# Designed miniproteins, single chains, continued (2), part 10

Each design is a single chain, and the fold is of that chain. pLDDT is the mean over its residues in the fold that is shown.

## One batch from the design tools (miniprotein)

Design m4317
Fold by ESMFold2-Fast:
Structure m4317 (fold): chain A 98 residues (1-98)
Amino acid sequence: SVEEALEIIDKLIKGEDVEVEFKNEEIKKNAETLIKSKDKKKREEALDNLILYILNSKDKEVVLEAALGLAYAFVKSDIPYGKELAQQVKDYIKETFL
């Protein structure tokens, strides 16, 4: 649900240990690539793919899972401003669904 997604993102931003469960293997793969890959181009492609799922998917659950994956990747990676970027993802979900 939207409320559950927002709660998980809030916990991630606060630095709480929270596990994100992925049902969509492509979203999971892109989130893991964004966190773990040493290849900047692969990380950029993974980021673009997650953003495209959020902006272009007609399935609300796919949008929510992609947003969770993106926020999770921002917080768990070495990406600068990760918590601030996760906050932007949270704000987008609030604007879109609430």
Scores: mean pLDDT 85

Design m4318
Fold by ESMFold2-Fast:
Structure m4318 (fold): chain A 76 residues (1-76)
Amino acid sequence: ALTEVEIRVLRVLLGSVRGASVKELSDLTGASQAAVSRALRRLEARGLVEYDAATGRYRERPEAAEEIRALLAAAE
């Protein structure tokens, strides 16, 4: 099951065309940067998000978009 921080991070990223930085995700979710970083590491390990080194931003993996939507629906 996803944690509350993982759920909030995924919701932000699904709505973001260009992705988001750790700081932006912290500001938008209300979670600390440390909590956001841990959530992103877990989501990356699951293949749901990716880090773009060129921009310093995280985004959903396009291939995982439907899986992310299903996980978020199950979390409600």
Scores: mean pLDDT 83

Design m4319
Fold by ESMFold2-Fast:
Structure m4319 (fold): chain A 74 residues (1-74)
Amino acid sequence: SDAEIAALIAEAERLLAELRARLPELSPQQQKHAEAFIAKVRELIARARAERTPEAVLLLRVAAHEGRQFLAEI
């Protein structure tokens, strides 16, 4: 549903904000990984907004899960 897609996008945006906030505290290698991940999630958010397909939503959901795991490790 549109509400579920909006909620997922909001979660992903909060994840991006948290990753950006932590960038100055990360090692150079972790910063590169985080920056690449931020770029990927931004692209997937744009796709989910534009396409609203099950595929775009699934890809964003998987990326959000991966990002939450990355945040737990840093």
Scores: mean pLDDT 85

Design m4320
Fold by ESMFold2-Fast:
Structure m4320 (fold): chain A 112 residues (1-112)
Amino acid sequence: DPAAEEERRRLLEEVRRLVRRLIELGLLDEAFRLEHKYGLPREEELDELVQEAARENSKTVLTLEIVEAQIRALEALLREMERENAHPEIIEEVREIIEKLKKLKETLEKNK
């Protein structure tokens, strides 16, 4: 079915964009979850970014400022994706990640 193949291709392109952004933000667990869920092979260029993000994560204490920056970046991505009429499934994936980060922010605020 050419229409179903085109829809799947578009969805996978949008997932690749989200995965790259998650890696840039240091959200490696979420990036790897999406790669696994959608059966995406990792691009070789992203391997260096993954190694850099993992290195930064290993030496960086997670702070409210970092989580707030991650939320703002994903909310900006969500607005762009909505403007571009991105696939509803990808919109929902971004919203779920934002909600997880907001819960993490609340936990960090209570332990301050």
Scores: mean pLDDT 84

Design m4321
Fold by ESMFold2-Fast:
Structure m4321 (fold): chain A 77 residues (1-77)
Amino acid sequence: RRDELIEALRAGLEELREARRGIEEAVRRGQPPSEETIERLPPSVREAYLAGAPTEEVLERVRRAIEELERRIRELE
């Protein structure tokens, strides 16, 4: 179970890293994030974006989610 949980958390971490990359690309291009990038966001972050949160705020929320998930993985190892 613990190894399965770590694997699931690592998969979630990869999804968040891809979302962060997509948002950073969008900011660099001066465009909104793609639909695919938005679908990769955690529900709470996606809800904030849909409610009109600035893209930079969404990016910071994703960065914090990545840090939290990395911390959780380290605690389980």
Scores: mean pLDDT 80

Design m4322
Fold by ESMFold2-Fast:
Structure m4322 (fold): chain A 92 residues (1-92)
Amino acid sequence: SSEELLRELEEILREMDRIVAEIRELLARAPSPELQRILFEAEILLGMSRILLGVAKLIQEDGEEFLEEALERQREYLERLRELLREAKELV
């Protein structure tokens, strides 16, 4: 259902926000140009995810196909964020 897909999108966004917060904490403890680059890319992905969720909420009435595609894109963003977090941890 559209309500279940929206809940999954919001859950993924919450996990992404947590990952970005962890990267910020790593940068605060061990400042480096590489960690700054990782955080910048992570913040862009989080921003794109917030926009995608906003659009998904606006077009909720137009069917589940867009929500399913949005969920797949959010999962791709989450996996990239997890990769960025692993890279960040290797620098500390």
Scores: mean pLDDT 86

Design m4323
Fold by ESMFold2-Fast:
Order: sequence, then C-alpha cells, then structure tokens
Structure m4323 (fold): chain A 80 residues (1-80)
Amino acid sequence: MSQRIQQVIDQIETSQTFSPRGRQLLQSGPSVQIVLRLSGVFSDVGSDSSRQQMIQQVRTMYQQGQMTPDISRQIIRIIQ
C-alpha cells in the first residue's frame, strides 16, 4: 500500500514540477496537501471502509473546488 501511495505522490509531484500548470498547482497547494493527507489515512487503516471514506473525501474536495478533476480521478482510481 505505502509504495502505491508514494508512487502517486511522486507522479503528481513530478508532473507538477515539470509542467507550468503543475508549478501553479503546487503554489496553490490544496490538491497536493490533500493527497499527502489521504496518504496518511490510507497507510494507517487499509480497509474497505477506509477506502470508501477516502473516495468520499476526494469527491467532496472536488465539489468544493479544492481539487482538480484530473487529480481527483487519479486518486480515486488508485484507491479503488
């Protein structure tokens, strides 16, 4: 589990570092911060209940405009 989460974080950070839009998203911070926060929850519990809660949290953050659709989809696919 931790390796999969770390790969997602690395992919997001790498993408954000190498793209102009990625650097702006790092500056605004909320999407990367949410991924790191969800990483902690995922590592600690690793259950179906935890997975469902993370999916709901990601969807809520997307609906509140705190996360882009692309990042939201990437996180959900990895949690599922």
Scores: mean pLDDT 53

Design m4324
Fold by ESMFold2-Fast:
Structure m4324 (fold): chain A 76 residues (1-76)
Amino acid sequence: MEKEMKELAEKIVEAVKSLPEVKSAKAEILDDGSLKITVELKSGKKLEFYIANFEEAAKNPEEVIKNVLETLKEKL
């Protein structure tokens, strides 16, 4: 489980970094089971958002990645 969660978090970071507006991104799994995503845009704007119950969300990895990218695009 821990390895699968880490691999999905890494895939989310890679997907976020693939966007031309993104300067840097990181993800960390918190002790409450949430995934914290921190993104720095080339504009200098910093974004922070959370995925609650990341273990449950990770059962649908494609949808998690899609939702993260859609949320980020709305905040560009």
Scores: mean pLDDT 80

Design m4325
Fold by ESMFold2-Fast:
Formats: sequence, structure tokens, C-alpha cells
Structure m4325 (fold): chain A 58 residues (1-58)
Amino acid sequence: SEELEGLKDLVAQSVKELVESGLLSEDEALELARKGMKEMGYSEEEIDEALKAARESL
């Protein structure tokens, strides 16, 4: 869906920025993104898809 693709892009950008800036490790950035998406009410499947896209972009 368009909403899921937008989420994937946003999460991938945010994780990449945090890792490349040296603020967080890859694992820490992915965990922070997971917690944020869970608090916003995204499903586990949507969260897993977004995190997979973020990992593939690193």
C-alpha cells in the first residue's frame, strides 16, 4: 500500500541518518524505529517490513 511504502521510506531514511551520523549503531537505530512504530500503532507485519527495508538500505 502507499502508506506502507511511505513508512518504509521514512524509516529507512531515519535509520540511515542515525547510523551514518554516528549517533546510534545499526542495531540501536533499528530498535528505536521498532519502538516508535509500535507506539504509533503499526502492526508487527508492517514493522517487520519497514525494518527489513531499512536494513537493506544500509
Scores: mean pLDDT 82

Design m4326
Fold by ESMFold2-Fast:
Structure m4326 (fold): chain A 96 residues (1-96)
Amino acid sequence: DLEERRRRLEAELERLWEEAKKRWEELKEKYEAANDPEALRREGERMIRELQIEAVELLERLGLLSPEYAEELKRLIRAGAPAEELDRVFEEGVRA
């Protein structure tokens, strides 16, 4: 039911966030030591997109988002769509 799905979502989002923090620290250590802020920026942007895709896939797996809306959100994320457009599709998907 909804409460069980919410608890699973919260637990998996916390895990993804902890993994993301570790990955970000590793990237910072690597590129700050190399004094390459442009590479750090590009890798950071890539990491954010990967995290957004993982979050969408998580919502789909938990049945909180339909496969059609999950696919559309992943397409928009890969295309670098603005947050407002992502929010619109997400709201439509969770209401369906």
Scores: mean pLDDT 78

Design m4327
Fold by ESMFold2-Fast:
Structure m4327 (fold): chain A 108 residues (1-108)
Amino acid sequence: IDELVEEIFNELLRDWLLGTIDERLAEYKKKYPELVEALEKAGVSKDAMLIAARLVDYVEEKGLTLEQARELSEKLIERFKELGMTPQEIADLEKALEIALEYLEKKR
């Protein structure tokens, strides 16, 4: 779980540095259209959408349980809080991750 937190963080940082956030979100919209549409409707930031989509992708790819997905979500929030995300940015991320967990629960 801790390794997945760092991997998601490093991938977000790389997309920020390369300016590829929109391209990556377009890829996730093709793979998880219902998830990305729910995130767009909720009005969360592109960064929060990308983190949430990556959480879902890792859960599906690694075969994680819903309990492990919740643990990963909680640790992602803690990690981004430590890195200086504002309370507003953390609230946005919490909302996006909640939508991701609901998506995973409905799919299973």
Scores: mean pLDDT 79

Design m4328
Fold by ESMFold2-Fast:
Structure m4328 (fold): chain A 68 residues (1-68)
Amino acid sequence: MKEVLNKVKLKIGEELALNRDKLSDKTLQEIYDEVIKLMEEMAKAGASPEEIEKKAKEELEAKLKEAL
């Protein structure tokens, strides 16, 4: 579980870094924190690593689209 979540967190960070020139550091950090919080809540609820990864990617895409 932890290894899979760490890999997803790294990928989220990389996607946010690609938009560093388009978004403020504050906005990037807020998006990161919101997605990570969602992942942690899902993990506590017993969601599978695959469900957490899918939902995290969907949330990241939605937040980036809203912020851009």
Scores: mean pLDDT 79

Design m4329
Fold by ESMFold2-Fast:
Structure m4329 (fold): chain A 74 residues (1-74)
Amino acid sequence: SDEELLQLMLDIARSLLDWARAHAGDLTPEERAWLRRFVEQFAEAMEAIAESLGFHDVAEEIRRLRDEILRVLD
């Protein structure tokens, strides 16, 4: 279902945030730059999917998680 897809997307985003919090200090500059680019593009795609399905609250949560991950990677 659409709800199951959205829940999976949120779970992946949360897992990525947890991973970034645990490993940010161990990343090379190249790995950090790659991961930032991945996060930005992945979150943009998930946000577009959530918005297209009418789940604006999920899209907002994806943006919040993206911003938090990018802050950790700074």
Scores: mean pLDDT 86

Design m4330
Fold by ESMFold2-Fast:
Structure m4330 (fold): chain A 96 residues (1-96)
Amino acid sequence: SEKEEKIKKELVEELIEAAGVELSPDSKQKVKELVTAVLNKDKDKAFQLAKEFVRSLAEENNLTLSDEQVDTAAEQLVGQVEKKAKKLLEELEKKE
């Protein structure tokens, strides 16, 4: 639906801005795939994509993270995306 596409675009743009660093094309693609997985309620896929994004971002910034740190950051990222998606859905319902 047009409403879902709008939410997806807004979430991707907000997450890219929230990163606070210039993202590579590969990292931007991972953000888009992560948002898609969250909106599809595919929690396993969302968590896997969030881990890949966190690892890629850390490597691009010359940071070494443990697997436990990656898992924690990925879980927090998925939770934040889910929370933002819910808020955007509620805001769009108020405009219509």
Scores: mean pLDDT 76

Design m4331
Fold by ESMFold2-Fast:
Structure m4331 (fold): chain A 120 residues (1-120)
Amino acid sequence: SADKASEDIKKDLESIKKEAEEQIEKARKAVEEGDESEFRKHLAKALGLILLLSVGGDEKEVLRLMAQMYINTAKYYLKQGDYKKAIKYADKAIKLAEKAGDKKTAEEAKKIKEEAEKKL
């Protein structure tokens, strides 16, 4: 039935979303540990999964996950002392999180931006 097909698609999209969230979390840990190679690897995997989710039409979740990727990227540049790039990626994360209605992610990105701006 149509309802069953819709339910199966939702389960597949939820699985891809969980894999994307896992890759984003691994990228976050790599930033904290200073492992640039692992950071880049997990960002690339997360991006591929997010692109696959975008085909599924869940624009709000795609925006939220992209915002989390930009937060990790901003944190990476903040740790490297590249405050201009940290601000740039934090600002991208704020805009995507606000469009997704994710206030928690938007506030996290704002704190990263403020920290980078204070060091500029």
Scores: mean pLDDT 86

Design m4332
Fold by ESMFold2-Fast:
Structure m4332 (fold): chain A 101 residues (1-101)
Amino acid sequence: MVVSKTLKDGESIEFTAEEDADAILVTVDSASPFVATVYVNGKKVATAEGIPDIATNRSTALLPVKIKKGDKVKVQVSGLTEPATVTVELLTASDEESIGV
């Protein structure tokens, strides 16, 4: 599942999970530093700082979080210096034990 929206500083993407997930990948189409905060069913479950990549003009944050299909997910992005396209991707690991760390 992938959701994209143009956000300003402090805005959020809200959606209902269509699948189970083990992590959320947040990508900002800007080398601006940011902080992603994830809420599941109104509870704050994870926060991570975006890692800017100047070469691609992109910043990415990976948040390990367990999401169940039907959960209400809210991803808030803060620290943006300008409006940017934010993409939220739900990641699943079919063999979690095969992931080394």
Scores: mean pLDDT 78

Design m4333
Fold by ESMFold2-Fast:
Structure m4333 (fold): chain A 86 residues (1-86)
Amino acid sequence: MTLVQQVQDLLAQAQQAIDQGNFQEALRLLNQALDLTQQIKDPQQRQKFAQQLLALAQRLLRQTPKELVPQAIGQVLRAIGLILDS
């Protein structure tokens, strides 16, 4: 399985976790996807996935319980950092 495929699978799983109200699992899956996306050497591919991660992290931030908001903000900032580094 390619690194790109692993990121895509994690994005799909995180989206499903958000849809199910499993915000803690979505947070864990997004952190894994962010870690793997940072390892992508192609700036164009990294930027593409970073933008998708940013959109999903913003969705998580809007829907997550108050207790998880700081972690969700951290993911949004991290995704922005990946876009700017691309």
Scores: mean pLDDT 83

Design m4334
Fold by ESMFold2-Fast:
Structure m4334 (fold): chain A 80 residues (1-80)
Amino acid sequence: DEAKKRREALQDALLELLETIYNMSDEEFEKRRDELAKRIAEKLGISYEEAQKIVDELRSKPKEVLKAMVEALRAQRAAE
């Protein structure tokens, strides 16, 4: 199932990104922002500009929101 594989890949990529951003210091984020955006663009098959927007948006969220997103994605991934 191509749709299932794509969904699982998207969930895994987003979960990895969320966990990485959740655990990063401000200094580490500044150094690695470009690298993270490029890796996400490659994994999701989206433009670098769109990936950069996603990375920046996630970093701006409160830690509690990021934690809730990680837990929701893990639960959804386990159900699939």
Scores: mean pLDDT 77

Design m4335
Fold by ESMFold2-Fast:
Structure m4335 (fold): chain A 82 residues (1-82)
Amino acid sequence: MGPAHLFIEKTEKEIYEEALKITKDEEYAKEIAEKKKEKLLEELNKLGRENKLTEEKAKELAEKLKKEAIEESKKYKKKKEE
């Protein structure tokens, strides 16, 4: 697999662990991790096609998606809990 494969797997796992810690909901954590993984793959593929993919941009994108997942997980927890 290309250099992005391990990076994507690591990002998905980190999002899953953070979402699980926040929500304590394994199904939600898995769903959000998969959703963000798909988005990361799409954006990385787009950057690759435009010959603009760099390690720095890939890391920035993953960090943004991780922050987004954390925010969504907090909103989900707040909505589910009184």
Scores: mean pLDDT 79

Design m4336
Fold by ESMFold2-Fast:
Formats: C-alpha cells, structure tokens, sequence
Structure m4336 (fold): chain A 76 residues (1-76)
C-alpha cells in the first residue's frame, strides 16, 4: 500500500524535514526524466547543490527503493 511505501521512504530519509524529502524525490525523478537513469554520484551532486547532504549509503538505499517502485532506473 502507499502508506507502507511512505513509511519506508520516511525511514530512509529520516534525517530530512518534509520539504527536503519532497525536494530529494523531485530531483531524483527529474534526473530519471532527463537522463533515463540515475546514479548515486549524480543524485548526490544534485542534492548538494540544494544544500542537502546525504551519505552515499542513504542515497543507495533511496535509489534501490525508487527502482523497486519502477520510478527510476538505478545504475551503479
């Protein structure tokens, strides 16, 4: 259910507020739209431009989560 997926996303991004979570998701989806794939390094760089610092481990978990929902194509 959407509620269960929302809880999983909240656990991954628990260090961020709601506005920052929305921004992270928007940036990840924009990278997918523009490039057809999302890498950890590209997402990390894009997030740092917005003042959001996430560990490589957290970004990897986020990208796996979004790939499990068929929202992005995660490339390592």
Amino acid sequence: MIEEKEKELEEILKSLNEEEKEKVLRIALKLQEEKGKVTTSELKKALEKEGIKLSTSTINKLLKFLESLSLIEYEK
Scores: mean pLDDT 79

Design m4337
Fold by ESMFold2-Fast:
Structure m4337 (fold): chain A 81 residues (1-81)
Amino acid sequence: KEEEIIEKLQKYAKEKKLDPDIVTLAIITPAELEIAKETKNYSEKVIEDLEKLYKEAVEKTKMPEEFIKEGAKVALETRKE
C-alpha cells in the first residue's frame, strides 16, 4: 500500500534522475489541495503554497495522471484509518 507507492516513486525518481521528494509532492499534493478546499477555514497561503509546489513538481517530474490518482487514494485511506 504505502510501501508500494514509496517504492514505485523511488524507482521512478532513480530512473529519471529526479529528487524523490519532488516526485512524492507531484502525487500527494492534489489530494491535500482537495482536502484543504473542503475545509473553508484553511489559510489561502497554505492553498497557494501547495498549488505552487504541485505545479513545479509536475513540470519537473512529468508524472503520469495514474500516479497522481494513486497518491489521492493513499491520502483517503490514511484519513479513514
Scores: mean pLDDT 65

Design m4338
Fold by ESMFold2-Fast:
Structure m4338 (fold): chain A 99 residues (1-99)
Amino acid sequence: SQADALLAQMEAAIAEVDEMIREMEELLKRELKKEDLLIAIGKVLRAIGLLLDAERLIAQIEALGDQAALAQARALLAELRRRYAELVELARRLFEKID
């Protein structure tokens, strides 16, 4: 269904942030270079874009009138926001480790 396709896009956004978190955790395990800060900034900016896209996807799901899909979408957005907060905290730790 159209709702299922939109929900799948939100799940893909969460998976992308999970991969960025994993990559950030690997950066924290090694000796850091200044270029790694640019990588961290890039990941945070990408995650902000994914959050904005998720808000648009929720608006599209609302327009479909599918209350069950809307409830799932809101739960996925909350999960994406929690992953975003974790990614930002990892970026903060990475900046602290260099400076």
Scores: mean pLDDT 89

Design m4339
Fold by ESMFold2-Fast:
Structure m4339 (fold): chain A 63 residues (1-63)
Amino acid sequence: MMPPLEDLVAAAVMRLKKEDPNLEISERQRALAIERAEELLRQGKEVTVDDVARILREILEEE
């Protein structure tokens, strides 16, 4: 069973915080990560924790 996108985002946030303990990720940034991950799923791509971590890094760089 594929984990829910919310669980993948939570795991990615935990990973990023282990890399940078001072990193804060807002609820809005998490929602954007879910939206972008859903777009990948609609394109028939697999979404992993690594993919969500990359998306979150991209969102943080944009904002």
Scores: mean pLDDT 79

Design m4340
Fold by ESMFold2-Fast:
Structure m4340 (fold): chain A 85 residues (1-85)
Amino acid sequence: PSDEEIEEQARKLVEAGKKLIEEKGEEAFRELVEKWIEEAREAGASEEALKKIEEAAKAIIEGDFEKATKLLAEALREIAEELGL
């Protein structure tokens, strides 16, 4: 995928996370993130990429959506390269 596609996907995921927190609270969001991390690990993502997903999730909870988007885009790029996408 292109850098623009990765950034767009990251923005969509951050927006979805923000909405989930607003509608169902932080616990529901944390459960979803834990599931994504498990799925990514099973798919072959590195621990470095998974840590960036964790940091992005923390940034969403803290309201730092710019930081979250950047971290998530970096994680998605790393995972795409690791999985040959």
Scores: mean pLDDT 81

Design m4341
Fold by ESMFold2-Fast:
Structure m4341 (fold): chain A 90 residues (1-90)
Amino acid sequence: MKAFLDRIAAELRAVTADLPADVQAAFSATLDAVIAMVLADPNNPKVLDEAIERLNDAAREIAPHLTPEQRARLEQLVSRFASYMFLQKN
């Protein structure tokens, strides 16, 4: 779990590196909160579902600031996160 979360967080932060500082800080704060909640209760399906929802919401907020290529990468990373969480709760 932790190794996957550390990797996906680094990749998500890389996609957001060109964003305005306030937008980048808000996304990073949400990402840190999502990782913390999953690590605190990794076997709770409700927590995993909430983590997916929060990350999807944060991704939608930053999408207008991204290039088409960055948006495609963001969608790929968010989908990978969701798929991993889905496998953990089933």
Scores: mean pLDDT 83

Design m4342
Fold by ESMFold2-Fast:
Structure m4342 (fold): chain A 114 residues (1-114)
Amino acid sequence: DKLKEIEEIMSKENVTDEDILYLLKLLSDEDEEVRVAAAEALGKLAEKYEHAVPLVGKWFATRAHELSLEDLRLILSHLLPHLSEEVREKILSYALPSLPEEHQKIVEEVLKEI
């Protein structure tokens, strides 16, 4: 049960880079509920743990173009609200230049809604 695995990671006293990388992999899961839970978890963890920030940013820069526009909107709508403006800027500054124009527009639209 992937949802239980996400909950177990969130309950840890020390969340590792391996835990963050696993949650990033779940952003591409077949189950929408798993993708949403992973996005919310990653938002909370990137706000709390400085070393999670570059891992999240790198994933968006290198892998977010593989997501449909609908899935990207879903993920960002659940991830970005948990982040301060400073952490959002750090993640988006290295991710946005690597994204296709249509994907960049989704990021801009979600940012206007939060």
Scores: mean pLDDT 88

Design m4343
Fold by ESMFold2-Fast:
Structure m4343 (fold): chain A 82 residues (1-82)
Amino acid sequence: SEELKKEAEKVLKELSPEDFLAFQIYYNLAKSNKELDKEKFEKLYREYVEALRGASRGDPEAYERLIKVLKEIKELTEKLKK
């Protein structure tokens, strides 16, 4: 539904542009750096895309999965910065 789609957009705003940019940078680095878990990055990205797609289709559980994935992305990037 349009309401669930709008809620998914609001959830995406909880992840700062800087955090998502950092995730994209580390994901690209993981493709060539063995110290970064490429499989973990690929799994998170896949889960993010799947949850976003589900939310767009009006899946009532998809926005909850989207929040969870965004939090995991943020936590992963914060750990890598340290």
Scores: mean pLDDT 69

Design m4344
Fold by ESMFold2-Fast:
Structure m4344 (fold): chain A 104 residues (1-104)
Amino acid sequence: KYEEMKKLLEEAISEEETADLLLQLGYAYVLLGEPEKAIEYIKRAIELAGKATAAQYLFLGKAYYLLGELEKAKEYFRRALELNPENEEARENLKKVEEELKKK
């Protein structure tokens, strides 16, 4: 599943590096629980594309949440909602991280 997808994406990137392939690999790393690599690839995809999308900010938020960096996770979920106010997943994750920050 995600391990095989990661391998195929890494092979594709070695042949031709595109923002889309870097983004897909970054998402795979979030799902595999490897947030540091996820952040690296997603940020590289944003730099290569010259712009960020709501989905990219959502996954950066998820990666920072996995690292326990709740303030950064909150910032990225908020940015995802600024670009797409109807993003239910970003709204739910923002609420969750805000509740956790109130407890700490």
Scores: mean pLDDT 81

Design m4345
Fold by ESMFold2-Fast:
Structure m4345 (fold): chain A 99 residues (1-99)
Amino acid sequence: GSSRELALKALERAIKTLEELLKKVTDPKDKAALQKALKEIQEAKKQLEEGKISPIEALDRAIKALDAALKEVTDPEVKLELGIEIGMLRIVLGVLRLE
C-alpha cells in the first residue's frame, strides 16, 4: 500500500481506540484529554485525506496529540492503551521512513 494508505489506516485505528476509551472513562479530566486528542487526530486525518499535509506530518501530529493526553490522564488502563497506540503509530512512522 501507499504511505498515505498506511497512515490513514493508522489514524483510523487511533480514532477508534480513543472512541472506545471515551465510552469507558468517567473522570472529567481524562474525558477532556481524550476528546482533545480525538479532535486533533480527526483533523490530521481530514487534512491528510485532502492532501494538505504529508503522511509523516499526520502521524507526527497524532503521536503528539496522544502524548499530550497521556500526560493529562490519571487512569492506569487509559495510560496503557494510549502508550500502546503511540507505539503502533511510531512503528508505522518508521516503516514510512524506510527507503
Scores: mean pLDDT 89

Design m4346
Fold by ESMFold2-Fast:
Structure m4346 (fold): chain A 66 residues (1-66)
Amino acid sequence: SEEARRLAEAVLNLLLEKTEGDRITPEQFEEALKEAGVPEEFVDEVREYISKHYNELKKNPVPVEP
């Protein structure tokens, strides 16, 4: 969990550097996982962390229409 969080932070930094805009594609996410060296065991936990934190910091500023 702690190791996964550390890996997730590395992946998040890479994604912010690459995407810097709209949203993360699955391809971009997989590239970031490879660059950060995330083992398969932690991939699910890293995805969950990134999904929540990335959405929170970029999509949160814009309200969602009903």
Scores: mean pLDDT 66

Design m4347
Fold by ESMFold2-Fast:
Structure m4347 (fold): chain A 105 residues (1-105)
Amino acid sequence: AATERQLELARLSTIAGLGLVAKAIRAGAPQEEIEALSERLVAEGREAVAAATEEALAAARERALAHAEDAIAFLEEVLAEDPDNETVRRTLELIREEVERLLAE
């Protein structure tokens, strides 16, 4: 089973990754650049989860907070175009809950 730290790192890496990809899309980055960014972010997230260090966790929390607003805005735009998308709605709820937890610490 994954440790609590590994699960937190996975959630934080996902939030930061979504926000960074959302910024690239809004900036009009070409598909090839977005795909390369996504692959790099997935690899970096996997390494952070595998390492599961306090340093990796602190860095992931900082990155998640820095990019959460972009991730939330992107998912809200997707949900506005497809209001019945339960996956996007649940992901948005989970991100908002994680941000509230981070701000409470």
Scores: mean pLDDT 83

Design m4348
Fold by ESMFold2-Fast:
Structure m4348 (fold): chain A 60 residues (1-60)
Amino acid sequence: MLVVDTEAFKEELIAAGLSEEEAERAARELDHRVKQLAAQRPVTQEEVDALKREVLERAL
C-alpha cells in the first residue's frame, strides 16, 4: 500500500496558512481517502499528488 506522509503534508498546509487543527484534519482525510482507494484498487502517486493539490488549493 502506498504510504502517505501525513506529518509532512500537515506542515505544508500550516505553511500555506491553515490552522494546526485544520491541517491535521485535512491530512487525516487524505490518509483515509488513500486507504479507501487502496482497499479497492492500487493507488498511484499521481492520485495522491492530485488530492494534495485539491486540498491545498481549496484552503487558499
Scores: mean pLDDT 75

Design m4349
Fold by ESMFold2-Fast:
Structure m4349 (fold): chain A 65 residues (1-65)
Amino acid sequence: SVLEEGLESGRRIREDPYAEVELSEESRRVAGEIGATLRAMGDAIQAGLATGKAPEPVPLQPPVE
C-alpha cells in the first residue's frame, strides 16, 4: 500500500540521510511530468469540446495525402 511504501521510505531515510535528497528530487521530477501530461490532456479535451460544438469544424489535415 502507499502508506507502507511511505513508512519504508522513511526508514531508508533514517538509515541514509542522503536518501531524503534523492527522494525529493525524484518526487519533483515525477510531479513535473504528471503536471505536463495532465495539462496536455486538458488541452486536448477542450479542443475536442470546441470542435464538437462547432457546426463546421475545420480538421487539421495531415501532411500526407
Scores: mean pLDDT 59

